# Ledger of designs, part 35: designed miniproteins, single chains, continued (2)

Each design is a single chain, and the fold is of that chain. pLDDT is the mean over its residues in the fold that is shown.

## One batch from the design tools (miniprotein)

Design m5190
Fold by ESMFold2-Fast:
Formats: structure tokens, C-alpha cells, sequence
Structure m5190 (fold): chain A 55 residues (1-55)
């Protein structure tokens, strides 16, 4: 379950980084992941994925 959320986040992040117009959104998601994953890696991955799906 944890691995699936992380894989979805990584796949979407990689796709966004290919498009220069979407790169700022990808960087913001990485910031969210970094901050929250210090306490709970799954929580960080889920929050970052939720952010990417919302924008």
C-alpha cells in the first residue's frame, strides 16, 4: 500500500518535470513531500500526491 502511493507520486512527478510549464508545480510537491516525510513518509507522499491531483 505505501509503495503504491510512493510510485504514483514518483510517476506523476516525473511526467510533470518533462514539461517546463509544469516544473514549478512539481517543485512545490517535492517541498510538501520533504517537510511531511520527516515524520511519516507515507503521509508526505500522500499529501504531495493530493496536491498534484488538486492543481
Amino acid sequence: MKEQVQQQFNALLGELLKDPAKRPVALEAMGIYRKLSEEDELKGAQAALDYLQAV
Scores: mean pLDDT 76

Design m5191
Fold by ESMFold2-Fast:
Structure m5191 (fold): chain A 110 residues (1-110)
Amino acid sequence: MDPLFLKIINKTESATFYAGLVFIELARETNVDVDVVALVREYLSLPKEAQELFAKLLELARLKDYEGIEKLVREAIEKGLPKEDLRTIAELLKRLGFPEAAEIIYKLLK
């Protein structure tokens, strides 16, 4: 996934369609059976700041940059992002086939 994805998913209602296509592609790449429509709905239920954090964490998860994931999640906690939103982000990452990224978030929320 390239930097264009991060710009698209935060611009318009068209970004929702592109997020859906990306979620379908990631589910195929990670060989997971998921309800992509339900995942997109959960993503859209997040506040804008949490949606932006999810997009950044998804890219880092794909790159296996686990140190970057820990750093961004710690910064989000320090900024006062609700723990429930962080749990939703972790669940989305896990369901898209990035369980290691989700585990980092869960450990930081303990």
Scores: mean pLDDT 74

Design m5192
Fold by ESMFold2-Fast:
Structure m5192 (fold): chain A 82 residues (1-82)
Amino acid sequence: AQAYLDKAQELIQKLEETVKKAKEAKDEKLAEEGEKLLKETIDFVNKVGSGEIHLSKEEVDAFLNEKREKVEQIEKELAEKS
């Protein structure tokens, strides 16, 4: 449980930083994509933590990995602009 929360917090922090970079770059599209991912990740963590949704550890890990891949794509696009 704690290791999951730590990983989720790291992903949220990375997403917040990525959104900040996109806004600094004046890339509204990438900022909006990043904000959407951030909101989806926070909503997911809150629902799992509250017991509102029932998912296996494997399903939780899969969700976090998918969101991580998407944020890495946004970072790649931002680096391409630089």
Scores: mean pLDDT 79

Design m5193
Fold by ESMFold2-Fast:
Structure m5193 (fold): chain A 73 residues (1-73)
Amino acid sequence: SMDRERAEAAARAAGGVALNLARENNLERAEVKYKSPGIEGTAVAYGGEEAEAEVVFKDVRVRLRLTWEELEA
């Protein structure tokens, strides 16, 4: 559904922010809270390579794991 697609896009964006923060600051872990109108989420990067993001949009909850390589593609 469109709502799920928007939630997944927000989760990827949040994960990307967390990964960039970890990479730019050489952190083993970075946490980011994501907030925009109607969308709330949290992303955690485990170093510069992998992140996990959980986002809620309306009644849709999405949890995604993504890699830096996925964002470069």
Scores: mean pLDDT 82

Design m5194
Fold by ESMFold2-Fast:
Order: sequence, then C-alpha cells, then structure tokens
Structure m5194 (fold): chain A 77 residues (1-77)
Amino acid sequence: GAMAAREAALRQAQADSTLRFADEVKRLIEEGVDPETLRAALEALRAQLDYARAHGWPQEVIDALEEAIEAAEKALE
C-alpha cells in the first residue's frame, strides 16, 4: 500500500544518512578527533544501533554502525 512505500522510502533515507554518519566517525578517528567529541559520537552510534535493531533496519546499516562503534571504542583505549 501507499503507506508501506512511504515508510520504505523514509527508512532508506534514514539508512543512507546513518551510513554517512558511521563513515564520518571513522574519518574523524583517522584525523585524530579529541576524546570528548569521540565519546559523544560513540553514544550517538550506540543509540542509533539500538534503534536500527529495534526497527529491523538493513543488515548493511547495522554492520556499518557496529564497525564504527568498534573503531571508536578502540580509539578511546
């Protein structure tokens, strides 16, 4: 139905934005962002991962969030 098509389009737009955010966090780690900014980004990534899992987002997005979280956690060690 029309509602399902609209929901799919919104989920795709949110997925695309989330993939860009995960890539941006990995880039900030490589550029040596300060630990405070990285901790804030890590909290945002974790919240987004919980939301993505709860709403059945594509596995590609979940994998990208998990990779960005792992990279951020490692950079904070």
Scores: mean pLDDT 83

Design m5195
Fold by ESMFold2-Fast:
Structure m5195 (fold): chain A 70 residues (1-70)
Amino acid sequence: DRAEEEAALERIRAVVEADESLSEEQKAAALALIDLARNGASGEEISEAIRSLSEENQRALAAAVARAAA
């Protein structure tokens, strides 16, 4: 269900925004990816956006998503 996917993305957004270990730049990158997913971006488009990020930002986002999923 698209509404359940949107609720999951909103939980990730809340975790990212509250995460004091993330820089402002890392939070902005994570929120941009969440917005792409909410607007129906394909897996390829999201993967391309992630690959455009620095290695450090990719690791920070992976850690934040893991925390949101726990």
Scores: mean pLDDT 76

Design m5196
Fold by ESMFold2-Fast:
Structure m5196 (fold): chain A 90 residues (1-90)
Amino acid sequence: MSSLPKAKQLILKALSYLAQGKFDEAIKLAREAVEIDPKYALYLVNLAFALIHRGELDKAEELARYALSSPDPEAQKAAERVLKIIEKKK
């Protein structure tokens, strides 16, 4: 537990960039994390929700669509919910 895997470190760094308003860097790192470990695809959905809360609807949609392309059914289902929220806010 004390040592974090690289994919988890990238997700934490992405959240830090999101807090700083560096949305493009946040998205880049989150995608890199999923390429290293596809099980983090559900975490792209969590980041997309954070982007929605920041008003970054286009970037949130990009991440949700990437999560939807994941083989993880839970990530796909969560991504569909995010996309429905974005559609209502447009």
Scores: mean pLDDT 79

Design m5197
Fold by ESMFold2-Fast:
Parts: C-alpha cells; structure tokens; sequence
Structure m5197 (fold): chain A 102 residues (1-102)
C-alpha cells in the first residue's frame, strides 16, 4: 500500500519539476502543478481506503491528467522529460488501482 502511494506522490513531484524545468508559460506550469497536487491527494486517499476501487480509479484519473499537463508544459525542448513524468504518473495510478483490487 505505501509503495504505490509513494510512487503516485513521486509522479506528481516529477510532473511539477518537469514543468518548472521546461521554461513553458506560467499558465501551463500552473496547470501542471494543480493537476500534480490533485493526483497526490487522490493517491493518499486511495491509500487510506485500500480495496476501495472508486478511490483507486480517482487516483488513476488524476495521475493521467497530471501526466498530460506535465507533457504539455514541458514544450519541445523538454518533451522527453515531460513524457517521462507523464508515463510515471499514469503508472502510479494504475498501480494504485491494482493494489485496491488485491
């Protein structure tokens, strides 16, 4: 339970860092930060409610949104870094869903 919650939190942090490094517009960075925070909150809530599929699905959805926002904020020069953060966010959400079903 703790492991996939930590992964979701790290994915959110990675999205924030990718957005900051990318030199994108402040609007895109702000959106990525907001989505990253939502993903972290959803992951923590899923961890508190292990076995609650709805909470796990919320974590997946928020992680996907955070990943997409990070990719958008990264821009062309940092696309690979943003894509990495996006994939990590999606993976963390999926892990949360699988953990809830176990």
Amino acid sequence: AEKWTEEAERSGESALLASERAGSTEEKKKKAIEKGEEARKAAIEAAKNVGDEKKAEEAVEKSNEAGLAAIEASGPEKASEGAGAGVASIGAGTSARLAARA
Scores: mean pLDDT 61

Design m5198
Fold by ESMFold2-Fast:
Structure m5198 (fold): chain A 99 residues (1-99)
Amino acid sequence: MITDEELEEVFEKAKEILKEISPDGKATLEDLEKAKERLLKEIKDPLKREAAEVLFMVMATEIAVSPSGALSESQWPDVFEQARALVDSLQRRRERELA
């Protein structure tokens, strides 16, 4: 299972890439796809790749339900907490099924 430290490193890298792609602090679905592709090219570890995929899925969902069609920086803490909970649930479930 991914460690909390490794999970935070994945999230921080995603945040930095998104800030480079959308420096106005509002990420669109197009910005998320660009950030996701860039981050996944740098990550070789399968568990870290899964964490990144889950994070971008949560971000995309928030954009889809947002009236603005974009994710603001103020929403990132809530998105990160939701992604953390989902990654933990998915990886713990898989470890229990394979143990």
Scores: mean pLDDT 79

Design m5199
Fold by ESMFold2-Fast:
Structure m5199 (fold): chain A 70 residues (1-70)
Amino acid sequence: MLEEIEREVERVLAEIAATPLPSEEWIAEVIARLKELGRRAEPFKDPELASKITAGLLMAIGREIDARLA
C-alpha cells in the first residue's frame, strides 16, 4: 500500500514537471489527486512522502495562479 502511494506521488510529480503549460481543468485534477494521496498516506506518518506531496501541491497551485492570470 505505502509503496503504491509513493509510486503514484512520484508519477504525479513527473507529470507536473512534464506539463509546463497546463489547462485549469488539468491543474484542478492534479490537486485533487495529490490531496487524495495525502489522505491515504497520512496514517503512515512518512515525512519524506508528505514533503513530496506538499511540493507537488505548491507547484500545481502556482500553475493554477498563473493560468488564472493569463
Scores: mean pLDDT 77

Design m5200
Fold by ESMFold2-Fast:
Structure m5200 (fold): chain A 78 residues (1-78)
Amino acid sequence: SAEEKARELRERIEKAAAAGDTDAILDLVEEVLNDPELSDEQKRELLRYIFEISDVATRAAIVALLVEKGLDVNRYLF
């Protein structure tokens, strides 16, 4: 279900952030963006959560990734 998927993603996000694994976090951002089962609102909620718990360097990398993909950073993160 979408609820189980969101829960699993949240747990994976928390583990990657706790490990300081920027590459794993960027992979999770890509996975969230490309998931056809997640609504735009669910994607924004998960991406804001990832951004909020990430360190400064990882936040900068997330912004760069969204810009590279042509996405509205303000819409997705704020």
Scores: mean pLDDT 82

Design m5201
Fold by ESMFold2-Fast:
Structure m5201 (fold): chain A 74 residues (1-74)
Amino acid sequence: MTREGILSAAFQIGAAAADPALAAEAFAASGADLERGLAEARARIAEAIAAGIVSEEEVRAAEAAGAAAAKALA
C-alpha cells in the first residue's frame, strides 16, 4: 500500500466514525462488509506505521480531516 493510499484510508475511517449511517450505506452499496473493510483498513494503517511509511500523527490528522468533511456534508 502506498503512503497516499494509507492516508486516504485513514481519511475514510475518520469520515465513517463521524457518520456511521452514511458509511454503512456506502459499504452496502459497494457490496463490501463494513466491519471487515474497517478492520482491513486499520490493519493496513498499523502495518504502515510500523514500517515507518506514515506516522501516527499523520494518520490522526487524516482521520480528523475525514471526520470534518463528513460533518460538513451531513
Scores: mean pLDDT 74

Design m5202
Fold by ESMFold2-Fast:
Structure m5202 (fold): chain A 87 residues (1-87)
Amino acid sequence: MKIVEIVGTFPVSRETFSADGALTDVKLINSEEDKEVQAQLSLLPSGNLQLTAYVEGVDPETTKMKVGGNEATGIKEAEFGASKVIE
């Protein structure tokens, strides 16, 4: 079964993330159903927030990771597609 890696980055300040920086509304979206996913969070030295998710049993061409916007953290709504397929 294929494991799909999805990586997204957001221009968010280090201070904003450290103070209030829990992302909300992180979901997997595919052609059949929306599903909540656990993503690994990393604050990069550039001040960008990186999200990484690994998902099994999904179509890499149609599956996306959706992040809801959060005005308090300066994060805007975004969708990210598969970055890598692990077989």
Scores: mean pLDDT 61

Design m5203
Fold by ESMFold2-Fast:
Structure m5203 (fold): chain A 68 residues (1-68)
Amino acid sequence: MPSILEQVRALADELLAAGHSLASVIQVLRSLKAEVEADTSASEEEKREQIEALDEVIAEMERRLAEA
């Protein structure tokens, strides 16, 4: 099973392949992070892992946008 980080990267790549801009992908990932933070049914460990993965991929996309 792919890691959470691999799943988030795959989502970002899929959105880019679908024609989303880097800025649009960053917005989607930030929205997902807010949803994870608001989720009262997930464990603290699950939330932490998802937030860390989202933050890493957001930072990668922001770096790519700054270099574009």
Scores: mean pLDDT 82

Design m5204
Fold by ESMFold2-Fast:
Structure m5204 (fold): chain A 83 residues (1-83)
Amino acid sequence: MKKILIGEFPADASPEEVARAVREAKEKYGAKKILLEFRDAATGQTYTVEVPADDVEGVAELFAALRASRPDLASVKIYALVE
């Protein structure tokens, strides 16, 4: 799969902003999956999660849940995964 950067969002970005970016990835790139890459500003560690591109609400909710569980998250990068 090819990985295309859709955007980088602050940890406090709204679920609606994340949902809009995911919809845009589906429309522009035909994304089958979305890759979320979370970076901890303090440690530099990165964590990745793949989610189906058709579950736009689930992606936004996952972003909110991860932000709540990891208060030191600086940002999340959203990538479209295409064949």
Scores: mean pLDDT 73

Design m5205
Fold by ESMFold2-Fast:
Structure m5205 (fold): chain A 67 residues (1-67)
Amino acid sequence: EAERAAAAAKAQEKAFEIGKMLEKEGPIESTESEELEGGRRVVTVKVNGKTYTITLDLNTGEVTVEE
């Protein structure tokens, strides 16, 4: 209950911070999000001619970023 809510909040906060860093590189050209099984979410962000894939695990609070 509370533990899962805390993990989801942590993942969202990490993703928000990553979003702020990407905004500093230039204007966001596109953002897509996909929800996966098991409480995972993938956000694809295109900025400054680069594509970043952000994977959030809402069960663990883990966030990974790939260029």
Scores: mean pLDDT 76

Design m5206
Fold by ESMFold2-Fast:
Structure m5206 (fold): chain A 107 residues (1-107)
Amino acid sequence: SLLEQVERLVAEAKKLIDEMKKKSKDPEALKALDKAKEALDRFLRAARARDLQAMDEAVREIGKSIQEVLDAASKDPESKSEVEKLVEEFSRVLGEAMRLAREAIAS
């Protein structure tokens, strides 16, 4: 089902956050990654509840947290390119999860 695909994509997004945590030394980046992980859980709960407003709010929180991660990575040349690549992959996975969640709610 579409919802089962959303659940798998959220799990993959969480794995990408765990990979970003391995590459990050900045405490603020680690805090932002934890907030993004919590917001992914809220996104999945909202999708299951068919709550488009709560889902959009969770996505905005995820976006803000990921921007904080990118800002921290920009100050560390050793991890910058690896973190940026993981964020790009995370954004693709999240975008697909959002698309499928909206389709599941509309059906």
Scores: mean pLDDT 88

Design m5207
Fold by ESMFold2-Fast:
Structure m5207 (fold): chain A 97 residues (1-97)
Amino acid sequence: ADEIFKEIEELLEEAREALKKGDLESAKAKLEEILALAESGKLFPLSDEQLERIKKRLEELLSEIEDPELKALIERVLARLDEFLDPMAEIRRVVLG
């Protein structure tokens, strides 16, 4: 869990630095690695606080990006994180079930 969290934090910082330098290809590669971790279920052992911190950093990156492909990647990662952090899951179950 702690190792996965650090890996994601490092990937986020590398993506941000790549964006600052205009290296969209490197930024995309780092974001795709984060998406792969999210989609493979490797985020399951992370705490809600760790997931919220990752979400905040992704939202900050999203505000700095104009490239539509990179925006779509970040939005996909955020959607996966929201699946783990769904505070409305019980209410949605009652309303939609």
Scores: mean pLDDT 74

Design m5208
Fold by ESMFold2-Fast:
Structure m5208 (fold): chain A 95 residues (1-95)
Amino acid sequence: SKREIILEKIEELIKKLEELAEKNPELKSFLDSLIKVLRETKKKLEEGKLTLTEVQMQLGAVQLALAVLYVITGDEGIRELLDLVSETIETIDSL
């Protein structure tokens, strides 16, 4: 279903953020805050408490935060996460 695809994509984003946080302890606090937002978004979507538009708004906020972090750090792992967030938003639009 559309919801299952979105939930899987959000879990992939969480897993990639967790992997990046383990490799970059200096970024952990910031990345953990984004993981918290995504886990709350996932839970609310599973419970039927969020619309697809609201999910896209939350992903857009995460995308903006990662874009700022990428400008500051130049970290390629952050760029890859930005690409994945953009792909996830586009996937939701196509559903």
Scores: mean pLDDT 85

Design m5209
Fold by ESMFold2-Fast:
Structure m5209 (fold): chain A 86 residues (1-86)
Amino acid sequence: MSREELDEELIELARRLVEGSREKAKEGNSSAFTMVVFGAGMLADLEPSKREEMLQTLLEVATAVAKKGVHTELEQETVKKLQAKL
């Protein structure tokens, strides 16, 4: 199996994690926020320069969570780390 096929499957998995959890994360669900961060991080790791839309989604969700007051220091650090990769 080609490396490109594996990367495409990982990208789809990560995208589904982000899409499936985005709305709940924006509402302040900590577990959903973790899923979005994990998925966006995976996409950033595979193709950082081509995942700008995922960075925007991550920043949007992180901003919404911060406003709800349910974020942790770990969540903020994870966002900053992923932002540096994108």
Scores: mean pLDDT 66

Design m5210
Fold by ESMFold2-Fast:
Structure m5210 (fold): chain A 72 residues (1-72)
Amino acid sequence: MEEEVREALERGERAYALAVRAGLLDAAQTLAQLMSELKRAYDAGDEEKVRELMERLREAVEAVERQVAALA
């Protein structure tokens, strides 16, 4: 769990930096909110919520990565 959460947050932080640099501010806000919720769920020990949020974060990260790639 901890390693999976750490990897998800690291990928999220990378995508957040890319989104900010590319001017995708709405996407950056979504990533920040999902990462904040994931950290809160992890601190609360809600493993099921953590898994759900990791999936949502993964989808949001992939969307940002595709959008940034399309901007060349």
Scores: mean pLDDT 83

Design m5211
Fold by ESMFold2-Fast:
Structure m5211 (fold): chain A 57 residues (1-57)
Amino acid sequence: ALSPQQQAMIDKNQAALEQFKAQLAAETDPLKQLILQLIINSIEYTIERIRQQAALS
């Protein structure tokens, strides 16, 4: 089951994800776009790991 602490962590990461996605949408530099996409992928992976750990608990 998903704990309140895990839900808060997911919510915080989702807020960060939305901010980085907005930044990526406004970015015109291809290198910065690549870096932002890697950050976004990392945050999405973190959220999925929290969800998976909650499911196994």
Scores: mean pLDDT 85

Design m5212
Fold by ESMFold2-Fast:
Structure m5212 (fold): chain A 93 residues (1-93)
Amino acid sequence: SSSLEALELLDRVLEREGKSLVELVGSLAREAGVRGLSTDQLLDVAVTLVGAVTTGESRETTVERISRVTGISREQAARLLDLFLARLAEAAS
């Protein structure tokens, strides 16, 4: 299934980088120029990102959800999502 494929790609990213999911999200947030997110907010983003790639949720809905749970701008949320998807795409290559 596409859900299983997304989880396999995520597992490869985490293994390659030696990171937990929350640590990966923290790194992506820093790359997106986002600072000051709590561990709970990073976990909420992690759950949202995994849910989006396993359910096929739209980019717009995922960006709005990230922005809502963190209080960051839609532009920052979109950058964070795009960076996450880029990591998965690199693992697929």
Scores: mean pLDDT 87

Design m5213
Fold by ESMFold2-Fast:
Structure m5213 (fold): chain A 79 residues (1-79)
Amino acid sequence: SLKEKAEEKIKELRETVDRMAAQLESLGKADEAARIRARGDEMVTKAEELLKSGNYEEAIKLAEQGLEEVDREGVRALL
Protein backbone atom coordinates (compact mmCIF):
# COMPACT_ATOMS: atom_id res chain seq x y z
CA SER A 1 0.00 0.00 0.00
CA LEU A 2 1.00 3.66 -0.37
CA LYS A 3 0.91 4.00 3.43
CA GLU A 4 3.39 1.13 3.87
CA LYS A 5 5.63 2.56 1.12
CA ALA A 6 5.56 5.98 2.84
CA GLU A 7 6.43 4.40 6.22
CA GLU A 8 9.28 2.46 4.56
CA LYS A 9 10.70 5.57 2.81
CA ILE A 10 10.55 7.66 6.00
CA LYS A 11 12.34 4.85 7.90
CA GLU A 12 14.98 4.66 5.12
CA LEU A 13 15.50 8.44 5.33
CA ARG A 14 15.85 8.33 9.14
CA GLU A 15 18.37 5.45 8.93
CA THR A 16 20.35 7.13 6.11
CA VAL A 17 20.58 10.42 8.08
CA ASP A 18 21.83 8.52 11.16
CA ARG A 19 24.43 6.54 9.15
CA MET A 20 25.77 9.59 7.29
CA ALA A 21 25.94 11.74 10.44
CA ALA A 22 27.70 8.93 12.38
CA GLN A 23 30.24 8.53 9.54
CA LEU A 24 30.97 12.27 9.51
CA GLU A 25 31.28 12.32 13.33
CA SER A 26 33.78 9.42 13.16
CA LEU A 27 35.87 11.54 10.73
CA GLY A 28 35.89 14.54 13.09
CA LYS A 29 33.31 16.45 11.01
CA ALA A 30 30.95 17.22 13.90
CA ASP A 31 29.58 20.48 12.40
CA GLU A 32 28.77 18.79 9.07
CA ALA A 33 27.14 15.87 10.96
CA ALA A 34 25.02 18.33 13.00
CA ARG A 35 23.81 20.03 9.78
CA ILE A 36 22.88 16.66 8.21
CA ARG A 37 20.98 15.65 11.38
CA ALA A 38 19.13 19.00 11.60
CA ARG A 39 18.06 18.95 7.93
CA GLY A 40 17.19 15.23 8.12
CA ASP A 41 15.07 15.74 11.25
CA GLU A 42 13.19 18.59 9.49
CA MET A 43 12.46 16.41 6.42
CA VAL A 44 11.44 13.39 8.56
CA THR A 45 9.10 15.55 10.68
CA LYS A 46 7.39 17.02 7.58
CA ALA A 47 7.07 13.57 5.95
CA GLU A 48 5.57 12.10 9.17
CA GLU A 49 3.03 14.96 9.30
CA LEU A 50 2.03 14.16 5.69
CA LEU A 51 1.77 10.46 6.63
CA LYS A 52 -0.50 11.28 9.61
CA SER A 53 -2.77 13.43 7.40
CA GLY A 54 -3.10 10.61 4.80
CA ASN A 55 -1.00 12.39 2.14
CA TYR A 56 1.00 9.24 1.40
CA GLU A 57 2.19 10.18 -2.11
CA GLU A 58 3.52 13.55 -0.86
CA ALA A 59 5.18 11.83 2.14
CA ILE A 60 6.94 9.42 -0.28
CA LYS A 61 8.09 12.30 -2.54
CA LEU A 62 9.43 14.31 0.40
CA ALA A 63 11.25 11.28 1.85
CA GLU A 64 12.79 10.52 -1.59
CA GLN A 65 13.87 14.18 -1.94
CA GLY A 66 15.38 13.95 1.56
CA LEU A 67 17.35 10.83 0.61
CA GLU A 68 18.77 12.61 -2.47
CA GLU A 69 19.62 15.73 -0.43
CA VAL A 70 21.33 13.77 2.38
CA ASP A 71 23.38 11.78 -0.18
CA ARG A 72 24.43 14.97 -2.04
CA GLU A 73 25.30 16.95 1.12
CA GLY A 74 27.01 13.94 2.73
CA VAL A 75 29.25 13.43 -0.31
CA ARG A 76 30.01 17.18 -0.35
CA ALA A 77 30.93 17.08 3.36
CA LEU A 78 33.30 14.13 2.74
CA LEU A 79 35.21 16.12 0.07
Scores: mean pLDDT 87

Design m5214
Fold by ESMFold2-Fast:
Structure m5214 (fold): chain A 91 residues (1-91)
Amino acid sequence: GMIHVTIRGDGEVLDEGEIDVDSLASRVALALKLTAAVFQSKNLEVILEAPDDREAMERGLEEVLRFLELMGLKVVSIEVGDKVVIRAEKE
């Protein structure tokens, strides 16, 4: 399923695009984009949108959270609605 991902660092949009959460290559691409954002910013905000695909949204959320944990960031908040907004910080 397709999910729209917006990556913000320190209040600025660093990257935006669509990711297929069912594709390993797309998940790797997302991880690389998140890696770049982590190296450029202290505070990270990841916004996920998939209005008609709850399963894609849940998989996207799991991928982002796993990545943030592996990179040693602390998840400050997760807001779930029509969009999912994940906020994380470097320690």
Scores: mean pLDDT 85

Design m5215
Fold by ESMFold2-Fast:
Structure m5215 (fold): chain A 78 residues (1-78)
Amino acid sequence: SAKEAGIAGAEGMKRGDPYEAAVLMAQAAGVDLSTGGSALRHMAELAGPGRVRDGTEEAIKGAEQGAEKWLRDAGGKP
């Protein structure tokens, strides 16, 4: 689910592996890694409406930033 993908991504970020976070989220959403940043944002929206509380919102934001940073660092080109 989108919420679980967000949490997994945040855990990857905490371990210093934004790449792992992006991979897990992309797999959960069925999206290619090249769109990781957009996929993370989309998943956050799916998990967010009236369900996200406590740490999930912060976790998704952290994972989104980390995955986007990794994709930019790698170039993110096809």
Scores: mean pLDDT 52

Design m5216
Fold by ESMFold2-Fast:
Structure m5216 (fold): chain A 94 residues (1-94)
Amino acid sequence: SHQDELVEQAKELAEELARAVLEGRPESEIGKIALEFLEIAKQLSEEAREQVIEYLERLKEEIVRELGADDPRARRAVLVLDTLIQEIKNLPEP
């Protein structure tokens, strides 16, 4: 469905965002990916937004598992993903 396609796009953008943060790419590039993600998130149904939030939570857990909770890159990526989750929750109803 169109919603399934948007969910997959959101997941791909979230992975790209996490990678950009972990690689220390410029804040302007990270911000651009985050804005693209939020434009997709605005088009998601309530249920699809919940699926994306669950995916972001799993992505945070995976980053911490791979790098360790005390790794500065992991902490930065987790903070960015937490901000994204909060932004989704603050979006107007679809």
Scores: mean pLDDT 88

Design m5217
Fold by ESMFold2-Fast:
Structure m5217 (fold): chain A 92 residues (1-92)
Amino acid sequence: MLLSDDELLEITERLLRGEPISPRTLARYVITVVKRRFPDKSEEEIVEAIRKGLGVEDPSTSAVELVELAIERTGSQAAAFDLLVDAALKNL
């Protein structure tokens, strides 16, 4: 489910402040940001692009699991967000 404009702004401000965000919320945030850039792309296509960009071969890996993997690889939510968005944009 995509975020509203108000939710998107709130989550952006929380990330900029370094406030903790759940992996599920961060997944919704990444998908919403990418979807606004590519409105003709489905949420499933965006998640597939992220999997491909991260080198994840398992197509059953959820968006939440991809976020958790990105946090593990980068050590921060902000760096994970950048990694996930970059992965999506390069593979869409």
Scores: mean pLDDT 85

Design m5218
Fold by ESMFold2-Fast:
Structure m5218 (fold): chain A 63 residues (1-63)
Amino acid sequence: MESIREQGIKKVEEYAKAGDMEKAKQAMTDTQEEVTEGLSVEEARRIAEEFAKEAKEAIEKAK
């Protein structure tokens, strides 16, 4: 089963590949909020930082 994080990265990559940077950024933000929901402040920060790195990597690969 793919995690919410993995699904989010795929959505960001799909939108970036299609040239829709606005939707790619929205998908990144939505996924970041979803994966950090219910976590402590410290855990949320760590997960958000890791996800942001993966999302940037996905956008760069889609270029």
Scores: mean pLDDT 76

Design m5219
Fold by ESMFold2-Fast:
Structure m5219 (fold): chain A 71 residues (1-71)
Amino acid sequence: SAAAEATLAQAEAVLAAARGVAASEPDREAAAATLELVREWVLKKMEEAGVPREEIERFDAEFEALIAAAR
């Protein structure tokens, strides 16, 4: 659907911004906490918009990797 495609595109932009936070935030605990909140919000919005499960699982894995790297 158009809503799912638009939400997926927005999720890609948010993930790119999240990578920036993971790379540049000097407070690693704050970085991890922010990424956890962003992950929860993004995954919820993707599910609400009907984004395919495979794409949601991909984003979940990407955010988990960023949170682990930020720690």
Scores: mean pLDDT 84

Design m5220
Fold by ESMFold2-Fast:
Structure m5220 (fold): chain A 88 residues (1-88)
Amino acid sequence: SGDDIRDGLIESIDTVKQSSKSESGIAEVAVSAADTARFAGLSGLLTPEQLLEIADHIESVANTLTDPKAQQQMLDAADRLRDLARRL
């Protein structure tokens, strides 16, 4: 279901944040999760609300980072999901 996809993507971001000391690695996983969410949204597997929940979670994690490049990559990924949600 869409809830399972949303929860799995959020869990993947939380897992890397908890296990990794690499903020660039956290950003790479979050960007990959956002790309998966975007594909799922375009395919009708995620609702606009679920895309926004994933975007909000990515932004929340980004705001805990100290590397400006990693933070910006995640914020850009969240913005892409919000942009898609508005167009669905």
Scores: mean pLDDT 90

Design m5221
Fold by ESMFold2-Fast:
Structure m5221 (fold): chain A 92 residues (1-92)
Amino acid sequence: SPLQTAIDLATLTVLVSGIVYNISRNDEEGLKLELEQFKDFVDELISKIKDEEAKKKIQELTKKMVEAAENKDIDELVKYSKELQKVFEEAA
């Protein structure tokens, strides 16, 4: 539903903000926990999508976001998060 898609997008935004916050504070344990929560939530989102190409693209973008976060690259993390949100919104 459009409402569920909006809620899911808002949840993604909160999780990404948590990742950014932990990077900015140099909190390695907090970053690990936020990344685990983010990955779990993305797996839930993928389970709701029927379009196989959209699933693949979301998985690829998730890997890029995790890599950017591990490299403390906030600009790349935000860039890939916006791309992931757009793919999810169009597929949902």
Scores: mean pLDDT 88

Design m5222
Fold by ESMFold2-Fast:
Structure m5222 (fold): chain A 60 residues (1-60)
Amino acid sequence: EDLEKGERYGMAGAVAGGQGDREAAARYGEISRQHYLRAGDEEGAKKALEGVERAAELAG
């Protein structure tokens, strides 16, 4: 379940970042990272944050 939650919050963060909501993107990305870390997936946690940050940078 933590992997599923990590993926869902990661998607929510990416959507928020794409819409220019950097604060929401950062919050969802951090929640996603915490779920991936609980599941033992450090690579998934890193990719979730990188994806959210990249989406936020492209927002304008």
Scores: mean pLDDT 74

Design m5223
Fold by ESMFold2-Fast:
Structure m5223 (fold): chain A 66 residues (1-66)
Amino acid sequence: DEAKKAFELGEEAKKRGDDRGAGMGYSSARSGENGDKEVAKKGAEGAKKMGYKLAEEAGELGAKAG
């Protein structure tokens, strides 16, 4: 259920008015669940560079799930 946790982090980002962070969180959750760890890792790295902490955590959870 790491993918579900990553999705919940995306919802949290959206509540903070961070639509871009939310999108990255949702994308990372889906990629991780599908076993695409590389895409999830790149999503987390991108989020970190942009200051989206929630999306970064979502990407890390997605990578662990895949």
Scores: mean pLDDT 62

Design m5224
Fold by ESMFold2-Fast:
Structure m5224 (fold): chain A 59 residues (1-59)
Amino acid sequence: AKPTSKADLVALIKSFPKTSLESLKKFLLKEVPLSAEDKTAILAAKSVEDLIKVVEALT
């Protein structure tokens, strides 16, 4: 199922290998409704850990 909350998104990201960073970014940008600021933050993430922090900061 597609994630609907920040907790679900974080769980999804943690379930994937670290090599999936670009695939996870593409998934978030395409499948999740995001503001321009959130999209920029996701694109700026350089690691899966950074990506998790960005997702946790979404309000």
Scores: mean pLDDT 71

